Designed miniproteins, single chains, continued (5). Designs and how they scored, part 69

Each design is a single chain, and the fold is of that chain. pLDDT is the mean over its residues in the fold that is shown.

## One batch from the design tools (miniprotein)

Design m18536
Fold by ESMFold2-Fast:
Structure m18536 (fold): chain A 78 residues (1-78)
Amino acid sequence: MEAARAALRAAADTLLAAIDDPAAREALRAGLERALALVDAGDLAGALGAFGDGLARAAEIAGADSFPELDLSALPAL
């Protein structure tokens, strides 16, 4: 569980460093907090969904051309 939490937080931190829009940053942060709560509950599929929802909202707010392409295949097996 710690590895999954660390991976989600590291991915979010990298994206937050690239996003200047405060509303987009808040959307991603909200998705991360939901994802971490679901990891703690043992719902890994729900955690990925919550993080993905946060990413989608952040991309909508920031604009698609300024949002970094994210390949989640680098995340460890959960």
Scores: mean pLDDT 71

Design m18537
Fold by ESMFold2-Fast:
Formats: C-alpha cells, sequence, structure tokens
Structure m18537 (fold): chain A 92 residues (1-92)
C-alpha cells in the first residue's frame, strides 16, 4: 500500500487521497511528524474534515494540543459528524 501511494503522488502530486492515505500509513507506524506533513499536504490540495481530524490526532501524539485544537475547529466547520474529528476531540 505505501509504495502504491508514493507512486500515485509521483505521477500526480495533487492526488489528495494518496497524500491522506500515505499519512495514515505513517501514523499507524508511529511516524507522527511525517504523517503530519502528508496530512497538511492533503488539506492544502483538498480540505476535508477527516484530513483535519487525522492531522489533529497526529498533533496530539506530538504534544501540540493548541495546534490540534485549531485544526479540529476547521474540521468541525466542514463536517461536525466527522469520525476522525470526533476522535481527536475525545483525545484532547
Amino acid sequence: MLEEYKERIKKNPNDAEAWLNLGLELYGEGKYEEALEYFKKAIEIEPNADAYGNLALALLKLGKREEAQKYLEKGFELDPGSAAAIQAEEAL
């Protein structure tokens, strides 16, 4: 999976879904700083509530509560029912 998303990004650097999924893979491996960079890239291309929620979760793992709160607020503005955003709020 990881190599597939890297190849998709190399072919199309504006593939927001590939950036988001690459970030999720790295988050699962405990590579929170790298996951954070990829979630930010996904949001830059196409803002969505799940990307904001996952970015907030990664920030919480890094101890950056205030930054996590700001991104979480943006996620809830897009979709108050986002599962990732709700999970991040519960982790605050």
Scores: mean pLDDT 83

Design m18538
Fold by ESMFold2-Fast:
Structure m18538 (fold): chain A 74 residues (1-74)
Amino acid sequence: SLEEALAEADRMFENAKIAVEALKGVDLSGREVARIIGLGMAGTPEQVRAEAERHSGPLADALRRMAEKLEERK
């Protein structure tokens, strides 16, 4: 239903907020920020952890924090 679809969208928007908070202070291009926010919105914590393994330094740490916060929301 539309109501169920809107509830799913609300969960995705809350996940986007988690991604934005995790990325604060990380030096990234706007394109990379948008990509990672999209990953947070639609991806699983496992997919976010897998993405973290492809990076190092502050970005890898931010992605791990993002995955932990997404896991906590279940």
Scores: mean pLDDT 85

Design m18539
Fold by ESMFold2-Fast:
Structure m18539 (fold): chain A 67 residues (1-67)
Amino acid sequence: SKAQEYIDKAEDYLKKGDYEKAKEYLGKALDHSAELTPEDLQRISQLGTDLMKDSIDTGKAAAKAIA
């Protein structure tokens, strides 16, 4: 399905460190929510957690640089 293709691409970009592309494809997967299985939802949840962790780590680095 399109949703699974987008999840696969998001995971692939995350592995490559391309967080912007990973976020883009995660969004595309969510736009195809009608095709999502419970397993796909678990994969999306994990991707969201991993992407959020990157954002938090970046925010902490920025806060330390300003402080």
Scores: mean pLDDT 74

Design m18540
Fold by ESMFold2-Fast:
Structure m18540 (fold): chain A 86 residues (1-86)
Amino acid sequence: SSEIKKEIEKIEKEIEKIEEEIKKIEEEIKKLKEELEKLKKDKSEEAKEKIKELEKKILELEIKLGMLRIKLGVLKLILEKLKKKL
């Protein structure tokens, strides 16, 4: 029973870290999307290059966010299963 409690505590800490990382990535995506909208109003060649870089960064962050959300879901299912053994 004490071993299961240690496993629960470890998974809860992992969940907390992933939730914090998700929040940081969501905030970063929001800021980049706001910057992208401002740059889209500028028709210069310099703005076009920056738009491509921002779109790539947003896509990479959205992929990472998706992977973290899947991992979070899996950890929450494991946590539920462990809590039922108490």
Scores: mean pLDDT 88

Design m18541
Fold by ESMFold2-Fast:
Structure m18541 (fold): chain A 89 residues (1-89)
Amino acid sequence: SMAEIQAEIDALGPVLAEAGVEALSSEDPIRRRGGYTVALFGIGILENAGRLEEAARLAEEAARAAREAGDEELAEEFEKRARELREKI
């Protein structure tokens, strides 16, 4: 059913977000850009599933990973995303 497909998609949220966070810590800007896209997909899945605390936490982790890699623009994007998610809680 469509509901079963949605449940499988929702289960991918944390997996994708965590993979994206790991890639965001890379010194390679291409890998970081890939990590940005994957993290946003995972965080978006969690938000759509109503898992707002987990989505906000992963956005905060993504911001930290990007900042540690020296990518302030990506860090600011994820910090903004985390704030927007926490406003929904």
Scores: mean pLDDT 85

Design m18542
Fold by ESMFold2-Fast:
Structure m18542 (fold): chain A 74 residues (1-74)
Amino acid sequence: SPQTQQQLEQLRQQFNELWVQIQRLLFNQAPRSEIDQTLQQALQVADQILSLETDPEMRAALQQIKAGLQQQLA
């Protein structure tokens, strides 16, 4: 539906913003607590995207990204 597509676009934008924030925090060697908090926020948004995403290729790609983020948690 158009509403689902709009929600998915907003969630993808939010995920991309969190992804950029994580990269910046890692590059700047930010406190572990701040990195972990942002990783947890990104994982939450990824789960929301997965609840709406029906494309199997996009789901597989996001699951792989999610696994990588989970491995970064302290």
Scores: mean pLDDT 88

Design m18543
Fold by ESMFold2-Fast:
Order: sequence, then C-alpha cells, then structure tokens
Structure m18543 (fold): chain A 74 residues (1-74)
Amino acid sequence: DAERRHREAILRDVARLTGKPVAEVRELLERMDKDERVEYLAEVFGVSKEDVRVVLGEAHEARREEREKVREEV
C-alpha cells in the first residue's frame, strides 16, 4: 500500500542514480539500520541527512494520519 509505494519509489530513484538494479538496492537497504539508510540516501541524492529525515518523517506522519482515520471508521 502507501508504505510499499513510497519504498519502491525510493528504491527506483536510488537505482537510477547509482546505476544498480532495484533488487540490489533493496537488499542493501534491507540490511541497513534506519540511521544507515538515512546516511546512504543522503549520499546518493546529494542532500543533507536532515532533508532525508524530513522526507521519511513526512511519509511516516502521513501514514499515521491515514491509519488513524481508518481506525476511527472501523
């Protein structure tokens, strides 16, 4: 769902920038801790770690809001 779509979008962008297959990028990120992923993504995209955290944090917050709305509807 939304989590999977955001994750796949990030994987595709990293694959495009690094020239690696999406499957290889997925394996690398799955083996990383949250902090390691932030550092790796910041390096790949050429942005600050804070910028990566904001993007990842916004996705997490949006997901939390959607989940709360669904819970109230059940």
Scores: mean pLDDT 67

Design m18544
Fold by ESMFold2-Fast:
Structure m18544 (fold): chain A 75 residues (1-75)
Amino acid sequence: SLEAGAQATAKLLEEAAEATPNEEVKEKLKKALEYFKKSVEALKAGDKEKAEEYAKKAQELFNSVKEEAKKAMEE
């Protein structure tokens, strides 16, 4: 289901944020997670336009965080 899948994804991202020693990466990942949750909520409400907007914001932040987290782990 949408709720179960979204919650599982959110939990994995939250665990990843807690695992990172980099506070900036942690905060960005939390922000990406919030946009992801907003996208899912908008989709459930039938607001496809807003869901797409939030999904795009989340994806951009995830890509940015992924690069920064990779750098932090290599230190």
Scores: mean pLDDT 74

Design m18545
Fold by ESMFold2-Fast:
Structure m18545 (fold): chain A 57 residues (1-57)
Amino acid sequence: SEEERIERLKKILEELYTFDLVHRKGLPLDKAKEEAKKRAEEFIENLKKPDVYPPGV
């Protein structure tokens, strides 16, 4: 379902952002995970708001 797809996407985004924040920004793992969760939630929120520019614009 679409809801399950969004949850899977969020988990993938959290992992991707965590990896990027640890390796590119040098953040500690715990801080990187917290920031990655915020970024993933923001990405999903932007996908749900057709009145704001989608991610990547």
Scores: mean pLDDT 75

Design m18547
Fold by ESMFold2-Fast:
Structure m18547 (fold): chain A 85 residues (1-85)
Amino acid sequence: SEALKKAEEALKKVEEALKVAREAFRKGDLEKVEKALEEAEKAVKELKEILKENPDNEELKKLLLEAEELLGIIEILRGVLRIVS
């Protein structure tokens, strides 16, 4: 379905944001981690909007859960850098 394809694209954006955040975290670059977090938040918002238009779609719910878990990792990386920077 087109909704599933858009949701998979949004999840891919969150995966790419996590990759950027991990590389920035290794360098102690808080600003880049925060920008990656913003991009991940936008993609998760897109996924939530897709799910609102397709309620009770179990596959979309799973993709959203996965995207939210990856977003949570980026939030942890930001939090750690805020403490040590």
Scores: mean pLDDT 88

Design m18548
Fold by ESMFold2-Fast:
Structure m18548 (fold): chain A 57 residues (1-57)
Amino acid sequence: SALDYLQSLGLSREQAEEVVALVKAGKGKEAFELLRKAGLSTEQAENGVAYAASQVM
């Protein structure tokens, strides 16, 4: 569902998978930076990282 959520925000499947993998590895800051570079707002990027973290914890 985090993959589906991230793709609904305009990310490609590959970008969404990378974000989830970074969060799973404890690299939330890198995941946040990727989301911001993908064009998401600060709030959307924070929510995306939090949602991915809630799914992998």
Scores: mean pLDDT 82

Design m18549
Fold by ESMFold2-Fast:
Structure m18549 (fold): chain A 60 residues (1-60)
Amino acid sequence: KPSITELFVRLAEITELWLLAEKKGASEEVKRLIDQAIKNANDPQKVEELIEEVRKKLSE
C-alpha cells in the first residue's frame, strides 16, 4: 500500500524532471517517459523505473 505522502513525493519528482527536460530541450522520448510516469502514479515500482530511465536519458 503506497502512502499518500509517498505518491506526493513521486509526483514532485516527476514535476522537477519535466521542468529539467524542458530546460534542456529534451527529446520527445523523454517527454513520453515522463507522461507515462504521471499516468502510472499509482504504481510506485513502475514510476521509479520510468524516473530512472528519464534521469539516465537527461544525464546523457
Scores: mean pLDDT 73

Design m18550
Fold by ESMFold2-Fast:
Structure m18550 (fold): chain A 65 residues (1-65)
Amino acid sequence: MILKITEKGKEYLESLGIKIEKDEYSEEEFLELLTKHLEETNGGTKEHAKKVVEELLKKGLIEEI
């Protein structure tokens, strides 16, 4: 699955301190990016990262393509 980061999504994620280097990620690449950020900030897990992806999809901040 490929995830496209919308302009609003990029702005939102960068406001959280997450570097967005490209507009499209594989699901695994994006999960790794989020998991790494969560681990560096508060010891978050891959399960937490999956929930963040679901919320971003619901808000239209990222899209499946």
Scores: mean pLDDT 80

Design m18551
Fold by ESMFold2-Fast:
Structure m18551 (fold): chain A 55 residues (1-55)
Amino acid sequence: MEEAERLEQEGKRAVALGDYATAAEYFRRAAEAAEDPERKEQLLRSAEVARQLAA
């Protein structure tokens, strides 16, 4: 599995468990690993939303 996809899957798993702080970290790391600008923006958006839910 591509690194960005693996990290995104971990983020989604954390969201399903209600662990938004962990989800935000995984989505941020997935965005760093992503090469496609559209995907990177989507992952950063997901990280920001998860970070806000963790607060």
Scores: mean pLDDT 83

Design m18552
Fold by ESMFold2-Fast:
Structure m18552 (fold): chain A 113 residues (1-113)
Amino acid sequence: MIAQPPEELQQELIEADENEDWGTFARVIYKIFTDPELESLAEQLVVEAKAVLLLKEGKKEEAIKLMQEAAKTETVEELTPPSEREVKLAELILKVAEALKNKDEKTLEELFK
């Protein structure tokens, strides 16, 4: 099942993406990752972000395997090459996740600019 953010957070993400406001986008991702009720969504966002970066590198088989393991399904739809914007969003998601794991407040402050 594809996890989706709550409507309020989804609206903030859409507006930040449309305005290329990567600082606001990173803050919304931070809210998702720090909310214990959104843990499943946070885990799915990390997997999808990793798959996007693997597709950018041409590692299609590795991306498919990662998505199959996350979905616990034997069938995966054909993955298309990501846009430059999708790659930028994936990189931001993973940077926020890594900074939180490492308790790196300085990196979080830089990402929120």
Scores: mean pLDDT 73

Design m18553
Fold by ESMFold2-Fast:
Structure m18553 (fold): chain A 69 residues (1-69)
Amino acid sequence: SFMADVYAREAEEAYKEGNYETALENAKKALELDPKNKRALEVLKKIAEDPNAPEEIRKEAKELIEKYS
């Protein structure tokens, strides 16, 4: 889906800027449109393993990875 790819790119950019909550929400939207979107899953993996991301955001990223992988 074109829109899934747009949300996945927005998630990647937000992550690069340290905007973890925005990155999580955009990755989630991408996966709602395309459950196999590789870029969105990679962003979630980066968030889940990033010690600078808040614990609750890391937890939600891990749950989303489990749901969509």
Scores: mean pLDDT 89

Design m18554
Fold by ESMFold2-Fast:
Structure m18554 (fold): chain A 114 residues (1-114)
Amino acid sequence: AAVTEAIDNVARAGLNLQKALEAVKKGDFEKAIKYLQEAITNLQKAIDAAEKARPEYPELADRAIRHLQEAIQHVKEAIEAAKKGDYEKAIEHLQRAIDHLGEAVRALSEAQAA
């Protein structure tokens, strides 16, 4: 349940990051910031769910939480870049956040398979 809830929230964050990426590519920085803020909310819920899995899967929960925290940091930097209209920096941080979501999903999927 906790691992599944974490995966579901990471998936919701991923959808919001993809919508933010499309908005940045269209020059719609205001819409991009909105999706990035929604992604932070989803990522925080994913961390809370992963923490609940920690007693049963301590190493995998630790790996997932680390990557989710890195994703939040990159999303925050993407928001700051978007506020400045910095297209290249917004895309760079968005791609880094997406990469960290992939690593978090890998760790959570290993916990679900165990």
Scores: mean pLDDT 88

Design m18555
Fold by ESMFold2-Fast:
Parts: structure tokens; sequence; C-alpha cells
Structure m18555 (fold): chain A 64 residues (1-64)
């Protein structure tokens, strides 16, 4: 499962979201590129948890 999240917030907000997901969901792979965060989740449960964290942080989240 792959999630793509976007925000117009500064890079520090994206890096904090990455850290939160990595701490809560160590099995997920999180990358930050420009204004985009990409999360690769090994399961639907991990994908749903990552989406909750990102949406809670004000990100626009798409499943791809």
Amino acid sequence: MTLVARTDQPEVVRLLAKKEIEEALPEAEVTVEGDTITVRAPSEEVAERAEEILRGGGFEVERV
C-alpha cells in the first residue's frame, strides 16, 4: 500500500510527520521529497494508521 501526502507547510512540519510515523509504525517506509511525503505500508492496517497521522497533521492524503 502506498500513500502520498502533500502540504504547503514548511519542511520541518513534513520531517516531524515522518518522525511520528516512523516511531508509531516502524514497518512503514517514509520518504520526504519537496512538498510530498510518500509512505509505503506493508499492510492495510499500517496504511490506515499512517493516513490518520497525516490527516491529523493537516496533510492532503491520496492512496496510489
Scores: mean pLDDT 80

Design m18556
Fold by ESMFold2-Fast:
Structure m18556 (fold): chain A 65 residues (1-65)
Amino acid sequence: KKAEFLKKAAEDSKKRGETVRAELQANADAHPEKRDEYLQRADRLVEGYDKAAENLTKAAEEVEK
């Protein structure tokens, strides 16, 4: 059950990254002169959420061992 919790947390982290990317992409589309700034911020934040998801998935695998 703990491994299931960690896997769900990893999935939730990825979903948060997708939400942040969508919001910043919408801002980039609305403000073309700041587009690169919004997209760069989206990439950095999504990378953080993806890394967190990777760490949580690895932790779940270790718990299942």
Scores: mean pLDDT 81

Design m18557
Fold by ESMFold2-Fast:
Structure m18557 (fold): chain A 56 residues (1-56)
Amino acid sequence: SYEDIVAGIIRKELRELAPEASDEEIEEVVKRLLEVVDDPQKTKELLLEAVRRWKE
């Protein structure tokens, strides 16, 4: 499905940006991003927040 394709892309990008993140943490962000994907500002904010937290 379209959602599966988008989720796959998000997972790949998050894995590259935060290789230290657990699978559970990545899946939570994927789930939240899919809920706000129609809002670019919320999508950007959520992604940046997650990446900053995981890069520590």
Scores: mean pLDDT 73

Design m18558
Fold by ESMFold2-Fast:
Structure m18558 (fold): chain A 101 residues (1-101)
Amino acid sequence: DELLKKAEEYKKEGEKYFKEGNYEKAIEKYKKALDILVNELGINPWNPDPSKEDKKALRLLGETLKNLGEAYEKLGDLETAKAAYEVAKRIFEALGDKEGL
């Protein structure tokens, strides 16, 4: 899927900017990855369902939200960071619950 590859590329670009200490550009790239995953691929971050959604796309969404949280935390936006981490946690929990079945 070209959209999934493009989202992965934006996540990697964000990680590069994060390592360089450019947290604002990292957030910009992570948001572009999230736009593809949520708006173009139709993943619901508030109700993740691994039985209906691509598990690779769900994992990428969770990882991107965790990275977004880390970038906001570096900028001192702790409330936005916490919100991103809570959504990421829900996605990873949904993925882990499915592996036990």
Scores: mean pLDDT 83

Design m18559
Fold by ESMFold2-Fast:
Structure m18559 (fold): chain A 60 residues (1-60)
Amino acid sequence: MYKFTFTFEDKEKAQQVAKKIKKLYPEAKVTVEGNTLTVETNLPVTKATGLALKIIGESL
């Protein structure tokens, strides 16, 4: 299991990114607390890395 935590400028941004991740990776557990997004997944490391890069890209 891989767990990623990302902090965004505000909670709206975190929620927007969370919705996009749920559409692309519905098997991932996505939790939003304020402006912090936590993603838990059992994907292989290659796919988990892709997910992390997707989150970073959406935050820029």
Scores: mean pLDDT 74

Design m18560
Fold by ESMFold2-Fast:
Structure m18560 (fold): chain A 92 residues (1-92)
Amino acid sequence: MKIEVKIEGGEVRRFDPATGEMEARDVRVTVTIEENGKKYTVELEMRDLRASAGERTEGELRVRGPDVPADVQGKALQAAFEELRKLAEERR
C-alpha cells in the first residue's frame, strides 16, 4: 500500500483528535492511496476548526471520497491526521 499526503494552505495550530484538541484554519489535505493497482483520493477540508477536550467542536471538517471503500477511507484519514499532528508540532 502506498499513501501520499499533501497539506495545502491555512494554519494548523493544534491537531490531536485522540485528546479532542484541534485548531486548524482554511487547511486542505489531499490523500492519495494506491492499493491493489487502484488509486483512490480522499480530500479533507477544515474551515476554522476548533475543538478542545470536553468542549463543543466549532467550525467544520469535511471529508470527500465518493468512490473510496470505508476501510481505505479510514486509512486515509489516519494518515492525514498523523501528518497534521506532525505539522502542528513543528512550530517554527
Scores: mean pLDDT 74

Design m18561
Fold by ESMFold2-Fast:
Parts: sequence; structure tokens; C-alpha cells
Structure m18561 (fold): chain A 61 residues (1-61)
Amino acid sequence: MSFEEIVAKAQEAADAINRGDLETAARIASELSGEPLPLPKDRQEAIDLLVKATKKALDKS
């Protein structure tokens, strides 16, 4: 996955979190990490999962 794709997906997930769409954010974070992630219980957990997934994706690129 290219750097541009990682940034675009991370931004889309952040926008989903801002809208309260935690399911969409979790799906995109799972795509970034390359493995299924648990559904976050709140906004803070969604942000933490997105940060972790984005770092993992960047480490592979």
C-alpha cells in the first residue's frame, strides 16, 4: 500500500469518527492494519485503533 493510499484511508476513517460512524472507522482501520480489529466501544478507542493501524501500515511502506 502506497503512502498516499495510507494517508487517504486514515483521513477517511478520521472523518467517519467525527461523524460518529465508528463501524466505518473500524473497517478502514482493519484495512490499514491488514487484519480484523474489534469494534470500538467509544470514540477514544476508535482513535486509538486508527492510530495503531496507521502506524502499522506506514511501517510496511
Scores: mean pLDDT 79

Design m18562
Fold by ESMFold2-Fast:
Structure m18562 (fold): chain A 97 residues (1-97)
Amino acid sequence: MEMAKEIAKKAKSTVEDAFSAEVAESLLRAMAGAAKAAKDYLGAGAAYEELAKFYEEQGDYEKAIEEYEKALEYYKKGKASEEVIKEVEKKLEEVKK
């Protein structure tokens, strides 16, 4: 879980510094897809959470909501801790405002 989330954050930061937002989105989406294919549900949740934060920073709140909902789905499927689930639920509520 932490490793996948850390990698997703590092990828986002790297592409923001050197590349376009489109490249960041593609990379995060590819990471989510790879985690799903590997049945790494916690990793998929982490990747979708970072993708949601990316859209939130771009001002695309509709897409941010969609990706946070996917993050919650995969975190619950992967039996993430109650703390992780509550943190993402709080972010989802903040974005809906």
Scores: mean pLDDT 76

Design m18563
Fold by ESMFold2-Fast:
Structure m18563 (fold): chain A 66 residues (1-66)
Amino acid sequence: SALYRVTVLEDNGAFDFGEGPVKKGTVLTLENVRTTSDGMLVGTNVATGHPVLVDPSKVEVERLAA
């Protein structure tokens, strides 16, 4: 599965459904990333195993692996 590095640039840029809001400056590794119908991203946080909702306007996303 593809891995993505997500750098949270602003508060409320990402929400981990196990941990809560992700702080500005946090770097996440996500797998199984999909775009939602409203233009948000959803992936699984490799560190927590929980779904994460990401606002693509408030983060930097880099694809790491296929």
Scores: mean pLDDT 85

Design m18564
Fold by ESMFold2-Fast:
Structure m18564 (fold): chain A 57 residues (1-57)
Amino acid sequence: LTDEQKKEIVKKVNEAIKAYQAGDEETADRLVDEAAKIAGLTPEQRELLRQSVRDVA
């Protein structure tokens, strides 16, 4: 991954945390999916990321 892609992933994850805190699950889930696609995660890894983001929120 490039440094720019890593920054984009971090930004999307932080935005997803804020969306979960605001109760906007649809936006949060979409942001997590976008971050997972940039990172090249498997479906299982994507679900782990979603759970981690939700647990932090």
Scores: mean pLDDT 82

Design m18565
Fold by ESMFold2-Fast:
Structure m18565 (fold): chain A 82 residues (1-82)
Amino acid sequence: KEELIKALDELMDAIANGDVEKAREYGEKAIKLSEELGDEETARLVRQIVELAVKAIETNDELDRGVALVGAAMLKKALESE
């Protein structure tokens, strides 16, 4: 679980910095860790966040990038509260 939270922190940093390669890398890591924990819902949400973030960065859509970043932050907060 701690590794998943760290991967989400790294994903948030990648999104904030506009780093598509790192967003995909840490997103994939977070998905894999979620699946290992049997948390298919978290894995699904991370996939959606990564897809939105990558598209937003590639299209220079600041609003969608912000939405993806907030989504990752809310997911991290939910995991820390479990």
Scores: mean pLDDT 82

Design m18566
Fold by ESMFold2-Fast:
Structure m18566 (fold): chain A 61 residues (1-61)
Amino acid sequence: DKKEDLLRAIERLEELMREAGIEDPEVKELLEKARKAIEEGNLKEALKYLEEASKRLTELL
């Protein structure tokens, strides 16, 4: 299920942040927006927020 795959992606990014000791409020906001988009059934919008969160997190690593 696409929704479950997207939720797992969010959980993986959150775990990576914890392991790296990263507490970035913008990444957290992007992940929260992705969760809301999933709940609304807007999977394309959720993917956009996940992509933005991943890019920002990569820049912080």
Scores: mean pLDDT 82

Design m18567
Fold by ESMFold2-Fast:
Structure m18567 (fold): chain A 65 residues (1-65)
Amino acid sequence: EEELKKKFEEAVAKILEEKKASVEQAEKVRELLEKEDFEGVLAFLKENKLVTEEELKELEKILEE
């Protein structure tokens, strides 16, 4: 459980860094991660165009492991 959450958080952090997300966007994602609202994280990343379709599917796969 913790390993899965850590892997997801690490993947999301890498995406935020590579896509040069704003401080406000990164803060919102952190709030959702603290609430364990992984569906909300995926929706936020998609809405803000911070992920490609391929990256979104990879994040979903991590949550299903």
Scores: mean pLDDT 79

Design m18568
Fold by ESMFold2-Fast:
Structure m18568 (fold): chain A 56 residues (1-56)
Amino acid sequence: MLEVLAETLIKNAEYLTDDNLKALAERVGTSVETVREAVRKALEGASLEEVVEILR
């Protein structure tokens, strides 16, 4: 599940709204701040493994 969400974040990082970040945080069971950091890293070209580790 985290790998699929991380791939979605990498593919759609530029298009995610604040509402999308909140919804993703609730689905993963993490904070909105953690999801924002994952999106920032995805925009910087982070690997799938790096994004998954942030979301854990």
Scores: mean pLDDT 77

Design m18569
Fold by ESMFold2-Fast:
Structure m18569 (fold): chain A 67 residues (1-67)
Amino acid sequence: DILEKLKPYENIPRDEIIERLQKDQDKFNEALLAKDRYLAEHPELREKYPLTIDNAYKLIAYFYENA
């Protein structure tokens, strides 16, 4: 369940997430593509995890670390 995997990121400030993502531009781009692909494959996720800017960054951070 992706929502369980996102829990470690819930308490991380947006600014810290953005700083993590800026350290490796290629990895960031791969994470961005992985996020878009996952959302396309799992449209039901939008029902349980509204795509706010904070939630979008947390999802990108997850794929950044796991891509």
Scores: mean pLDDT 78

Design m18570
Fold by ESMFold2-Fast:
Order: structure tokens, then sequence, then C-alpha cells
Structure m18570 (fold): chain A 61 residues (1-61)
């Protein structure tokens, strides 16, 4: 857990904000995928958040 906190704090603020919206399991999977350079898994985890953000941006137009 201390190692998880350290890794999260070393990431850009935008990524930290995204991770804070994820469950513990999703945060674990995200960091594991990042270390393994598993971009497919990263994309799957982030895709719902990106889609929601895109829809929110469209609503603000």
Amino acid sequence: DSELQQRISSLPPDVQEILSQLTREQQQQFLDALENKDFDTLDKILEPLRKRREQELERLR
C-alpha cells in the first residue's frame, strides 16, 4: 500500500485524479498494466472515463 501511494503520487495530477475515481482493484490493475506496458488494459480501464468526459465536454458546447 505504501508503494502504491508512492507510485500514485509520482504520476501527473490529472492521472492521480482519475485514479482517485477508481476502485482499489482498478487502481491496482492500472498500476500493474502500466508496469507491464499493457496498453490494452490501460485503455479498457480509462475508456469509460474518457467517454464520459467527452460527453460532458459536448454538453458544455
Scores: mean pLDDT 73

Design m18571
Fold by ESMFold2-Fast:
Structure m18571 (fold): chain A 74 residues (1-74)
Amino acid sequence: GAAKSGEAAAKAAAEGDAAAGATAGYQMHRWGLSEGNEKAAEYGYKAAEAGAAGDAKQAREFGLMAHKWGLEGE
């Protein structure tokens, strides 16, 4: 579910695994689009872009935001 995908993104980013953060961020982005959760989709995409660029700090911050909005349903 959404909360699990957001949690996975936050955990991967927190561990400094930029590649895992990118993968989890894309999963959250796709979930946000399918559920109409625009904020979760936006932050999931940003986490994926940051992770793909090797920016673990930005991937972590955006992953946490995607998780937060995924839980709040916005």
Scores: mean pLDDT 70

Design m18572
Fold by ESMFold2-Fast:
Structure m18572 (fold): chain A 124 residues (1-124)
Amino acid sequence: SHRERAIALLQSYGLSRETAERILERLTGYSSAAGGVFGVPIPVAESFGVRVEEPADEEAELAVLRRVGREALAAFLESGDVSLLPNRYLGERLKTLLDVVEEVEGPAAREALRAKLAAALGLG
């Protein structure tokens, strides 16, 4: 299943199965809107092993990310301040994902996920 593949991928980053399951539960529970992965940009969600079969809204999400710019995204990742992003709804979705990363037990696992998030946003 997609869930088991995502768990295996997260475990390959050094996460326990329990932590991987908690991350996926939060991602799948956040805004069950159709089009995209549970309210997060497709490239960001895929960096955590969440698979999107048909990314209907990928180009629109990427256009917003390009418009935000690297400086604003980097500042957001450091502060968690949604007001630094021009799109409030995108900011709230990214904030949820960042909060999940910051709640991960163990500095090495948290750093690995933070690096994956930064890379997915074009900052790594």
Scores: mean pLDDT 59

